Designed miniproteins, single chains, continued (4). Designs and how they scored, part 40

Each design is a single chain, and the fold is of that chain. pLDDT is the mean over its residues in the fold that is shown.

## One batch from the design tools (miniprotein)

Design m13448
Fold by ESMFold2-Fast:
Structure m13448 (fold): chain A 69 residues (1-69)
Amino acid sequence: MDPGKEKILKLIGEILDLIGDILELEKEIKENADDPEKVAEIEKEIEELEKELEELKKELDKIIEENYG
């Protein structure tokens, strides 16, 4: 089995999980729109997850280029 393929599949899984987490948090913002303090906390969590998503995307792009470029 190709080790590059395994790494890509793992990163795609992690990216999908983060996207799912962000979507759930965006839903929570909508459900708590009348609580600005709670919205601010959730927005901070989204910012952290978006940063992680950016890092994983860069790693994915690198692995794809190294194995399939």
Scores: mean pLDDT 82

Design m13449
Fold by ESMFold2-Fast:
Formats: structure tokens, C-alpha cells, sequence
Structure m13449 (fold): chain A 82 residues (1-82)
């Protein structure tokens, strides 16, 4: 399914970002990987929210979406400041 494919993509992007961080890759490469991961996570959360009927899980997904942009911006700023 689209959801399963996107979950696999998120896992692959998480592994790649981890590898870049462990190897102290150039800041711009780490930022590019982080942006790619954030975009995939946003799409995943949006798809999950569209299919979710439980009110508590829907609230958690909306909260996750709202925080994703802020957390991504903060992480990018931290990489640039180092």
C-alpha cells in the first residue's frame, strides 16, 4: 500500500540520516537528509490522519504534524550552529 511504502521510505531515510550523523558528514548533507526525512514523515502523518477514526489517535497525529515543522527547523538550526 502507499502507507506501507511510505513507512519503508521513512525507515530508510532514518537509517541514512543516522549514518550521516555517525560519520560527521558535511552539515549541508545532514540538513538535506533531515529535510527529506521531515517531508516523508509529514506525508506519512497526513495519510495516517486521513485513515484514523479514533479521536485520541487523531489528536496525537495532528499534534505530531504541528510539531514536525518546528522540530525540523530547530534541528537544522542546531546543525548549522555546530
Amino acid sequence: SELDALEAEVRALQRELGRLLENDAPAEERIEALRALAAALRRLLELRLAEETDPARRAALREGLARLEAQTAEAIAAIRAA
Scores: mean pLDDT 87

Design m13451
Fold by ESMFold2-Fast:
Structure m13451 (fold): chain A 85 residues (1-85)
Amino acid sequence: SMEEIEKLKDELLAKLKQLAEKGIYVGDEFLRTVIELLSENKFEEARKLIDEKVKRLREQGWSDEQIARFLRLLIEELEEMLAAG
């Protein structure tokens, strides 16, 4: 659902902020860009990039269920990185 996606976007941003604060390296170029913005306290720009990513996935024909699954898997990966660092 749209409500689930909004919650997952907020959770993703919170995890990326924690990675930025801990200086944890992420191999994904898109996520590195978001982390760099968060490390510079550019929170609105970081949020906008995540919003634009989700919008592009919808425009590419992704369902809300597919987008939610993608975001959950990404959050789980970041949680594992935080636990290891």
Scores: mean pLDDT 86

Design m13452
Fold by ESMFold2-Fast:
Structure m13452 (fold): chain A 90 residues (1-90)
Amino acid sequence: MDEELEKLIEENEDLVIEAVERVFGVEIPPSKQKAVLETVRELLLNADEFYKQQAIDALKNNDVNRLSGVITGLLLDPENREKLKKAIEE
C-alpha cells in the first residue's frame, strides 16, 4: 500500500497540486510545488488505511475531486492543516 501510494503520488504530481489548489482556493507557484508534494506525501503516509485507499483510487482514476475530498478530510486535523499551509505560504 505505502509503496504503491508513494509511486502514484510521484507519477501524478500535477493532479496532487491541482487538488491542493482546489482545497485552499489558491494557485501554488512552481517554487512551492516540491514542498507541497512532500507534505501531502507525509500526510497520506501517516493517514489511516481508509484515507490511503481513497487516495490510491483517486490517483488511479485521475479524480481530482475525490483527491480534494481526501485532502479536506486530512485537514480536519489542525496539525495537518498547519503543515500544509506552511508548505504553501513559506
Scores: mean pLDDT 85

Design m13455
Fold by ESMFold2-Fast:
Structure m13455 (fold): chain A 57 residues (1-57)
Amino acid sequence: MDRLSQAAAERARREAIELLGADEAQAEHVGRLAAKGVASGDNEVARRLGREGVEAA
C-alpha cells in the first residue's frame, strides 16, 4: 500500500474506533475502503467512503 493509502486507512480506522466505538474488524473494513478509494486516484471518494464507513460502523 502506498503512503497516501496507508495514511487514509489509518485515519479512518482510528476515527471509527475512537468516535464510533467500532470494533477492530469494523475499523479494518473502513480502512480498506478508504485505502481503495485513494488507490483509485480519487481522494474525494476515499474521504467519503471513510466518513460513511465510520458512521455506518
Scores: mean pLDDT 65

Design m13456
Fold by ESMFold2-Fast:
Structure m13456 (fold): chain A 87 residues (1-87)
Amino acid sequence: PQQLLDGAIQAVENALKAAKEKNYEKSITYAEGTLRALDRLEELGFRSPELEKAREAVQKAIDAINKKDFETAIKYLEEALEALREM
């Protein structure tokens, strides 16, 4: 599970960097990768308020990226990163 959490944190950091560069393809790829890692953590039985907050934030970031609203995407990716760091 730690490997999945570490991977999710790295993916959010990469998505955040890509969003700051306004790189649609990289930001969506890393954000979707993060969501898959979080889904896998839940499948393994990990339930926490921080995990739920991170998943919701990543989903909102994906929605913003799809609208090319990188300012909103950055906000939600930062919220997701903060939540994952508290785990």
Scores: mean pLDDT 85

Design m13457
Fold by ESMFold2-Fast:
Structure m13457 (fold): chain A 75 residues (1-75)
Amino acid sequence: LEEKIKELEERLEELTEEIRELERQLEEARKNGDKEAEEELLKRLMDLGVEEVELAVELVVLKKEKEKLEKKLKE
């Protein structure tokens, strides 16, 4: 359980870095007036944002499960 939490946290960190890279590219596209690139980058950011939320929810569930197991041991 702990190992899976760490793996998901690492994955989430990598995903966050990718999102930041795309945000930087989006800012550059906006400055250049490249509306087509802006639209494509926004679409990709939305997809990655959904994945980030899904991973974050999984982490919350696993952390809650870990707390439940720890509480049961202290019963």
Scores: mean pLDDT 78

Design m13458
Fold by ESMFold2-Fast:
Structure m13458 (fold): chain A 91 residues (1-91)
Amino acid sequence: SAEEYLKKGVEAYLNKDYDTAIENFKKAIEIDPKYVEAYLGLAVVYAHKGEFDKAREWLEKAKEIIEKYNLPDIYKVDLKSVEYFLDQLGY
């Protein structure tokens, strides 16, 4: 399921296995294109890899999904937190 792939992505991220985290978050999105947490996970992982252009790309995709599907405001808080993190890095 999309949820199981998200879980695997988070576990890989916590182990600093960023490539495995990326693969699992992408699989979660393939199953559920509305899975905002997977888009935000990709933004965070790419930022940790120093791939700030990709981090911004996935952050913007998360924003588009939140707006397109009128998702709960809680996701906007998470989006703002990741955006703030990237801004503090000057990227």
Scores: mean pLDDT 82

Design m13459
Fold by ESMFold2-Fast:
Structure m13459 (fold): chain A 55 residues (1-55)
Amino acid sequence: SEVDELLARVLELTAREREAFADPSTSKEERRRLVLETAEATLRYMLAWLKEKAS
């Protein structure tokens, strides 16, 4: 389902964000980008989940 695909994307981005923050060579700009991407994916997942639950 779309919800499962969006959740998989959130988990992937969360793992990448964790790796980036554990790596001292990662730039501040790259960390900010990953935080933003993870936040956007999480919001999309939550909205899709709420819509599916309502239907």
Scores: mean pLDDT 84

Design m13460
Fold by ESMFold2-Fast:
Parts: sequence; structure tokens; C-alpha cells
Structure m13460 (fold): chain A 62 residues (1-62)
Amino acid sequence: EAARRAAQAAADEHGGALSPTVKKANEAIKLLEEGASEEEIQKKYGLPLDVIRALKGLLDEV
């Protein structure tokens, strides 16, 4: 039963993300748009600064 629930949750997630990293990136972008600092996001998600800067570039382009 747990396996079927996990499969259904995974199917829902597949529609929104190729991997869990994409979900993390979307959350980081949202925080950056709200004015969170790069250091705060790095500490919260453990992403390297170069990745966070890339996300800022994406936010600038929307």
C-alpha cells in the first residue's frame, strides 16, 4: 500500500519536475525574487554560490 501511494506521488511529481533538484531550484528562485540573500539560500538548501547566481540570472530573464 505504501508503494502504491509513493508511485502516485511520484507520478504527480513527474508532471512538475525531472528530479528533486528542480523543486529546490524553484524554491530558491522564489526566495531570491522575494529578496532573500544568496548566503541565506546557500545555508537553507546547501546549493553552491555559482548555482545560486545562475538562478538569479534565470529570475532576471523570468
Scores: mean pLDDT 66

Design m13461
Fold by ESMFold2-Fast:
Parts: sequence; structure tokens; C-alpha cells
Structure m13461 (fold): chain A 70 residues (1-70)
Amino acid sequence: SMVEKSHKAFIQSLVQIAGILTDEEVEGLIERWIENVKSRYPDVSEEQLEKLKEEALKAFNEAKAKIAAA
């Protein structure tokens, strides 16, 4: 789906910028992306949006931890 493609691309961008942005800035980007998905894809459930948000945050935290370990 378009949502799945958008989500994958968003996660890839978050991983690439890990270590450049603060946690607060990344949380802001995730919130804005979720609001855009809500506006463009009204059929997406709140439960699905919550999972997409959690997956994006997890991917960012994993990338940040890998940078900290290097």
C-alpha cells in the first residue's frame, strides 16, 4: 500500500539522520508524519497509526544505539 511505502521510506530517512537530530526533533518529525498520514489516508485506523509511530521510534532508537556503540 501507499502507507507501507511511505512508512518504509520515512524509517529509512530517520535511520540516515540518526545522530544529527535530537530526540525531541525526531519525536516532532514522527508526530508530523503521523498527522500527514491521517490527513491523506483516512481509512488508516488509530491502532495502525500507533503501531507505525512505535515502529518509527524503535528504528530511530536502534540506529542511535548503534552509533553510540561505534
Scores: mean pLDDT 81

Design m13462
Fold by ESMFold2-Fast:
Structure m13462 (fold): chain A 100 residues (1-100)
Amino acid sequence: GSMERARELLERAEKLLDEAEELLRQAQEYFKQGNYQKAIELAKQAKKLAEEALRLAMEALRLSEDLELILRAIALALRAIGLIFDAELNIKKAEEKIKK
């Protein structure tokens, strides 16, 4: 049913966000090493996963009929938005280092 579908979407969103956070952590390590091109590549991948997670969380919110699923969908959507902004900041910082 729609609630089962919502739970599946939220589980997929959470896994994508966990992967995005790990990619951002790796991007930050490459940035510290001076490998700005690899840092940009990983941060772009993290952004893509976070954008997909946001899409899944918003779809789950549309399908959610109980408060627990609604709150979980909102929490994952907010986490995804934060990761998208963090990824963009990491990309800009690394690009600025390459231009210098």
Scores: mean pLDDT 90

Design m13463
Fold by ESMFold2-Fast:
Structure m13463 (fold): chain A 97 residues (1-97)
Amino acid sequence: KAKELFQKGNEAFKAGDYESAIEYYEKALAIEPSAETYFNLGEAYYKLGDYEKAVEAYEKALALEPENRLTWENLGKAYEKLGEYEKAKEYYEKAKE
């Protein structure tokens, strides 16, 4: 159910269809919240240049898995794109610990 929608989202993402990937990830999350699905949702938003939505999705992923280094690194990248360099630095430093 949720896993099949997550897989469809991943296939859309690999094809570069980030809009469809977002739709499938949101449908999966409506059935079952997961850190991995929120993380991939954040990556899809980042690819579309929607850095504020990417941050929101990554923060949701961290709420479920607080000490995920990849999520910290990607939050740093998204904040850097938003021009929030101090926040970006903070998350990059967490990702190196």
Scores: mean pLDDT 87

Design m13464
Fold by ESMFold2-Fast:
Structure m13464 (fold): chain A 94 residues (1-94)
Amino acid sequence: MEDFEKGVKAFAEKDYEKAIEYFTKAVEKYPDTVLGAEALYYLGLAYYELKDYEKAIEALEKAKEIYEKYDKSPIGKAKIKIIEQEIEYLKEQL
């Protein structure tokens, strides 16, 4: 899961374009997985930093859908709640 790790590093370095590239690769390699949902979540955050609010919302909605299907844990439920609040905030920016 080298692409996800490279994405996190790029995001921490504020290289959001590079982060998007790596997180997109992670999503494509591991679709419909908890890792894919995590990559989609960071992809949404990277789009937000670049002020691409529409793509940020799309990525966050996809992350939420995967967590709802595949992560029934308390952590998954907490993540869904956070994502719902982030989506609501981003819709106000449009």
Scores: mean pLDDT 84

Design m13465
Fold by ESMFold2-Fast:
Structure m13465 (fold): chain A 70 residues (1-70)
Amino acid sequence: SKELKEKAKELLEEAKKAAEAGDAETAAELGQKALELALKSGDKKFADEIDKEVDEIEEKIKAQGIAQAP
């Protein structure tokens, strides 16, 4: 649904802000929630785009010297 896509985008933006602030755990949680909502929307192309953005957030966290749990 459109609402799920909009919520996924909001969570993705919050994940980016958490990554900017050095909060790797919050960034990862919000990114995963965004992907879940994107998948629930039924729009596979949109979900793939959100998945790519989440990967970029993960790389940004690594670039800030914050170790991600395996």
Scores: mean pLDDT 78

Design m13466
Fold by ESMFold2-Fast:
Structure m13466 (fold): chain A 89 residues (1-89)
Amino acid sequence: MVRELIEELRRLVEELRRHRDDPERSARLLVEAERVAREAVEAARRAGDEEAIREVLEAVGEIQRVMAELAARDPALAAEVEARAEALA
């Protein structure tokens, strides 16, 4: 279960990188990634799986890097993605 959640999270990170110029899709991917990451961390904590926690944090860090890079290149687009993600949450 935890491993499946980490695999899904990694897939969502890859999709976010591919669709970074699409604010609606990026917003939906961010909301889904947040939900999956939260579930993965909770499951890993219950299992005492330190490695799984580390892998989830690595994936979350990669999402943050993608968004930071977008904000540096196109702050208006990054703001739109964040606003749409907030509306979906």
Scores: mean pLDDT 83

Design m13467
Fold by ESMFold2-Fast:
Structure m13467 (fold): chain A 76 residues (1-76)
Amino acid sequence: SQAVMDRYRELLKNLTEAFKKGDIEKAKEYEKQVTELRGGEGGRKMDNALAASSPEERRQIEKLELDYLAAKEEFQ
């Protein structure tokens, strides 16, 4: 559903911010929320939402994922 995708975007933005600020406890909490969102039924709903998304929406998600991974690598 769209709500699952919106939540995922928000979590990715929050993760990037947390790592950039060095707030590791918040980053861990957001990573748990991502794992829960992508697990079980939530993951299935996300796959369905991604299949229905536009190329622009997919590029936005890819950019947010890359931004998160870059911020995490810089902190490690």
Scores: mean pLDDT 81

Design m13468
Fold by ESMFold2-Fast:
Structure m13468 (fold): chain A 84 residues (1-84)
Amino acid sequence: SEAEVEAILEELERIPELADLARALRERLARDPNNSAAWTELGLLLLGLKRYAEAAAAFERALAVDPNNADARRGLAEARAALG
């Protein structure tokens, strides 16, 4: 849900090493929730943190906005493979 995504971004903004990146993503998604690139970047960040279910949800949202987003398709496949 959008509330879950906002909670994730607020959580990541509290991590010093991720604060600037999470803040930039939150600002971009607040301005335009149909930003497929921003959803893909969130998915890749969550994938790096091994938060695979949340990463998959972010990539699915990126693909709902832009079905031709190759980075989101690759990220979703990787997240799904990690989930089993």
Scores: mean pLDDT 87

Design m13469
Fold by ESMFold2-Fast:
Structure m13469 (fold): chain A 73 residues (1-73)
Amino acid sequence: MEVYYKPGSKKKYVSKENAKKWLKRVLKDLISDEEAEELVDEEIARQPDGELTVEQLVALVLRVVGEQIDKEL
């Protein structure tokens, strides 16, 4: 996944486009492409600066996977 750094920040950030492409790939068998795009848009909308960190994107994936596992238990 392609990442970038903001001046003065030590956090790794992901562009909206790259986050959507990555989420579609890792969750393709669990959710639709449209749902993956909506999840990324929703997370970005929750951020004051409109930017997404790698940690936030990974946390989003873990939430979706956890919800799918709970449905099978």
Scores: mean pLDDT 76

Design m13470
Fold by ESMFold2-Fast:
Structure m13470 (fold): chain A 55 residues (1-55)
Amino acid sequence: GGDAALRNEAEAISRALGLPEEEVLARLKEGEEQRTALSREAAAAMGMDTARERL
């Protein structure tokens, strides 16, 4: 497996959610389910979901 991909994901999620990169990386290593959930929440927090800001 490519740990480099997980590190890049952890950096992006860390910035979006305001969590330490180390903590995010540990959660991503627990499984792909955590990765999917965190990536989705990070994308929403970064304003990639245009419908949310109008609520």
Scores: mean pLDDT 69

Design m13471
Fold by ESMFold2-Fast:
Structure m13471 (fold): chain A 63 residues (1-63)
Amino acid sequence: SEEVVLRVTQAELAELEEELASMSEAEKRQIAEDLRRKADVLEKQGYLAAARLLREKADELLK
């Protein structure tokens, strides 16, 4: 279960990475907020590794 969630999260972030070059700063900020919200949900469910990946990506998008 945890490994499946991590793998799915990694795949979703890889697809997002391909689209980032064409996104505006406003779109990146919205995605960062959405990623942090999703990370909070995953962390509460015990999926700490997946939550950490989402938080790291959100921080990258905002810097």
Scores: mean pLDDT 84

Design m13472
Fold by ESMFold2-Fast:
Structure m13472 (fold): chain A 93 residues (1-93)
Amino acid sequence: MEEKLEEARRLLEQGVEALKNGDYETAIELFRKAAELAEPVDPALAAVAYSLIGIAYLKMGKIDEARKYIEKARELVEKNGVQEEHDKLVKEL
């Protein structure tokens, strides 16, 4: 599913450009699409996208929304750290 990861990375790049230009609503939309594409394949990349959504909301002064997305990113990192690499290693044996 490499094509979905490449598309997610491309959307993240476009979102970062929108964020730098002050187009926070556009950045959030692009990051949301990137997170949706990445979440089932690369939770770490999805966590990055959710963190960037949180940053965009912070720049808009929407602190409660920012907190929700930052917490979602943290949850994905925690779940990804729950022996995912060990499970893969065991299954390859």
Scores: mean pLDDT 77

Design m13473
Fold by ESMFold2-Fast:
Structure m13473 (fold): chain A 88 residues (1-88)
Amino acid sequence: MEAEKKLEEGKKLYSQVKLDEAIEKYEEALKLDPNYAEAYANLGEVYFERMEFDKAIEYYQKALELDPDYEKARANLEAVKRIKEVLF
């Protein structure tokens, strides 16, 4: 699927620490499939790496809203919340 192709391009860019370019590819995936839980979770990961914790939380919450059984997104959401509490 075209959305999946954009997600994979984003993952490759993320693995190269090209965070802004990875975000663009994940946003393109969401334009093609607005209910793509994995794309929201991957946006959460990128924003967490950028230390934009509030955005990371919002994206992980959206991933879990779409897929409540998404264990990786739940674990990452709890990790981001814990780190935010320590820094504030």
Scores: mean pLDDT 86

Design m13474
Fold by ESMFold2-Fast:
Structure m13474 (fold): chain A 64 residues (1-64)
Amino acid sequence: APSREELRELVIEGASVGVEIINLIVKMKVDGKTPELQAQIDALNARLDAITAQFNAMVAARKA
């Protein structure tokens, strides 16, 4: 079963990715949208979705 430290590290990683997404969205609104910025945001959203799925699986494993 995953440890509390592993869950904590995953939450910290998710929060870090979330902050990067917010910073890129703010940059896009201030400086304008580029294909490169959009691709970075899309990649970070995909990573955040993967982290969320992993977190939910780890939480379920701890309850079982």
Scores: mean pLDDT 81

Design m13475
Fold by ESMFold2-Fast:
Structure m13475 (fold): chain A 60 residues (1-60)
Amino acid sequence: MELAKKFAEAAIEQAEILAKNGRMNEEAKKLLDEAKRALEEGQYKKAYDLAIEAIKLALK
């Protein structure tokens, strides 16, 4: 599903922006790394969900 890949990539990009701005703790960074791995493996839904969870932790 090409659309799922685009959503996963967009969510990861937003999470990376938060990480670059120092807004991520170790737990959020771990979720972002897992999201990037899931994206590389073609697991787009998992990548999206993990990236969103990383963003949620960063915004707490």
Scores: mean pLDDT 82

Design m13476
Fold by ESMFold2-Fast:
Structure m13476 (fold): chain A 65 residues (1-65)
Amino acid sequence: SAAERAARLAAIRDELVKLYEEGKITPEQALELLDAIDEAVRTGDPEAFDRAVELAQKAIEEAKK
């Protein structure tokens, strides 16, 4: 549902902000990922949602190392 997608994007945003505050992602990565999330929220497009989740998940995995 749209509500479930919005909740997931909010959770991902919170995690990305925390990673940025901890210095685990660059300002450039943070900007790119937050822009993708904002586009997914703005459009409500499922493809934009999938792209935002994929980009964020990749960044989280790379930060975990």
Scores: mean pLDDT 81

Design m13477
Fold by ESMFold2-Fast:
Structure m13477 (fold): chain A 111 residues (1-111)
Amino acid sequence: VEKKKEELIELTAELTVLEAKLITLRSKKDPDLEEIEELEKKIRELRKKIEELIKELAPKLSKEELLKLAEEGVEKGKERALKEGLPEEAVEEAAEVTLLELKSLIEKAYE
């Protein structure tokens, strides 16, 4: 269980960074459409892994524990994105979007 908790935090952090990169790329006057498409593909694949992991953890953890892991992952992702030099505004938006999405996935896992 502990390894899967750590995996959820790490995948959530990675998702937060990729979302921040996507927001940053889309904000450019002449955005690289090929780079955007590759990033969207990575985000889609990562979201599927996160959803599967949440479903595996839901029978073993409370909703509150999963929400805490999601919040920890998003905060770790914010710190990583800022260290990589991504704009603060894009990082904050990515964190909010990622957390809202994970909260939705967690709610569905307990239905």
Scores: mean pLDDT 87

Design m13478
Fold by ESMFold2-Fast:
Structure m13478 (fold): chain A 90 residues (1-90)
Amino acid sequence: AQEKANEAIKLAYKGIDYANQGFGKEASEYAKRGAELAIEAAKLGDTEGMIQAANAVIYAAKRAMEQGDTVGAEEAIKLANEAIELAKKN
């Protein structure tokens, strides 16, 4: 559980790094991968770690959107919100 949340956070930060370099598509890809792991963490009951991961993913996705990848960023935000909703049901 915590391991998946930590992996999600790491991927989100890598996404932020790519966005800061102007690589919006790569940033969205890493944000989406982070969101998928955040959903897995939520299913395993890691509410705190998942919320941190989901917020980091949303931030990375917004930065990717600023670099021109709207579609990938919106998908990552949608997945991150799904993780937050799953955590609320625990």
Scores: mean pLDDT 82

Design m13479
Fold by ESMFold2-Fast:
Structure m13479 (fold): chain A 96 residues (1-96)
Amino acid sequence: MTPEEEQLIRELVQKYPDNQEQVLLELLEHRGVTVKNKNLSVDELYVILTLADLYDLRGETFESAEEALLAALEKKIERGELTEEQVEAVLKDINK
């Protein structure tokens, strides 16, 4: 985490002390991730932010946490950390 990101987090918490959803949306925008559905739950936004931090999802646009998970799984396949068969098994559980 850069000093600039730490400062941004402090400013966002002060600006939106009781609005965790807005803090998460602003952090996602700072990470270069666009969320088109502004009515996502805090839990969904937190999942997207966590995945964006771990898998470099900069430049991506998401409408759901499932879309962010799919992008993260694609990055894991590219790195050789997962097989396509393992991803297919996970996707079958998500798409219920």
Scores: mean pLDDT 72

Design m13480
Fold by ESMFold2-Fast:
Structure m13480 (fold): chain A 76 residues (1-76)
Amino acid sequence: MFEAEVLEALGRMAAAVGDAETAKRMFLEAARLRGWSEEEAKRETVEELERAAERLSAIPGKEEVAEELRRAAEEL
């Protein structure tokens, strides 16, 4: 599952820099490659985005970026 691992890494990097849409797309594609159902892909993507948002919200000045990630998770 090399492709899924690469997409997960790219998704985490995108989330770390606040690119919520790229992060969401990468995590969803990785989950599909792993053979997860759409509901499972959605759940895992939401968890990854929420975790990234929590990490960013602990950094002064990154609150708006964290909120963008939370909004992307809510839209799933």
Scores: mean pLDDT 78

Design m13481
Fold by ESMFold2-Fast:
Structure m13481 (fold): chain A 106 residues (1-106)
Amino acid sequence: SPNLQKALDYISKAIHYLFDAYDALENGDIEGAIAHIKKAIEYAKKAKELAPPEAQELIDKAIEHAEEAIRAAENGDIEKAKEHIKKAIDYLQKAALLLQQEIDKS
């Protein structure tokens, strides 16, 4: 399905931005990290629009953790921000696996 492939591509972009955000936090670039997380949320939302309900639930969990990562980073809690980024990546990877399995069945 073109929509499933597009959703997977958007999830891959969201994951890439979350890794960039994690690296920015490691380097003390809080503002850069927040900008990368916001881009990840943008791509996750685009993926959600094209995703089936089970994948939408996983994407929603990823967005929740990404938003918590922004709040933690803004509060100077860098370790909490990193943990929320890791959880957001995990949920997006689970969503990507689900979408790949659906593509492979088609």
Scores: mean pLDDT 92

Design m13482
Fold by ESMFold2-Fast:
Structure m13482 (fold): chain A 89 residues (1-89)
Amino acid sequence: MELIREAVLVGAEAAMEILKAAVELRVAEKEGADEEELERLREEYERKVKLGNEAIELADRAVEAAKAGKLEEARELLEEAKKKLEELK
């Protein structure tokens, strides 16, 4: 079922964007970046965690809808997840 694969990939991409932000913040902390830069990176990380978790939740719901045979609901949830993923970029 292609919808399940697409939803899983959207969730994986959202998780990757969160991880990238976490790595950037950790690198800046280790390199002794100033407090202004650290605050900027913390805000970006928090933004990506919020949006990324929303995308992951919508993607998971799309998988469950698809498994239940609710293909129209699954497509709507997947499109919502993709919109949240686009906001992460």
Scores: mean pLDDT 87

Design m13483
Fold by ESMFold2-Fast:
Parts: C-alpha cells; sequence; structure tokens
Structure m13483 (fold): chain A 61 residues (1-61)
C-alpha cells in the first residue's frame, strides 16, 4: 500500500541519516533501494520524506 511504501521510505531515510549520510546521498540511496524492491515513488515524495526525518532527528538531538 502507499502507506507501507511511505513507512519504508522513512525507515531507509532514518537509517542512512543516522549513519551520517547527507540529504542528497540519502535520497539517492532510498531511490535505489525502492528500485531494487520494485516499488515506485516520486523523487518529490522521497525528498519530502527525507526532509521530515531530518527535521525529526534534529529536534531529538
Amino acid sequence: SDEEIRALIEKISRTNLEAGFDRETTIRITRQALAVLGLEASESEIREAVRRVEKKLKAAA
């Protein structure tokens, strides 16, 4: 479902940002991971999710 895809994007984004990767690298990794899994999401959707996770991590630090 779209909700499951969004949750997966958030999880991948969080893992990579916590590992110290920058935003653009995290977007690229997330896009590639979805492609390997045969899942579709727009770049804007991925970018928005990465920004949301980045903001949450910054607020928690």
Scores: mean pLDDT 83

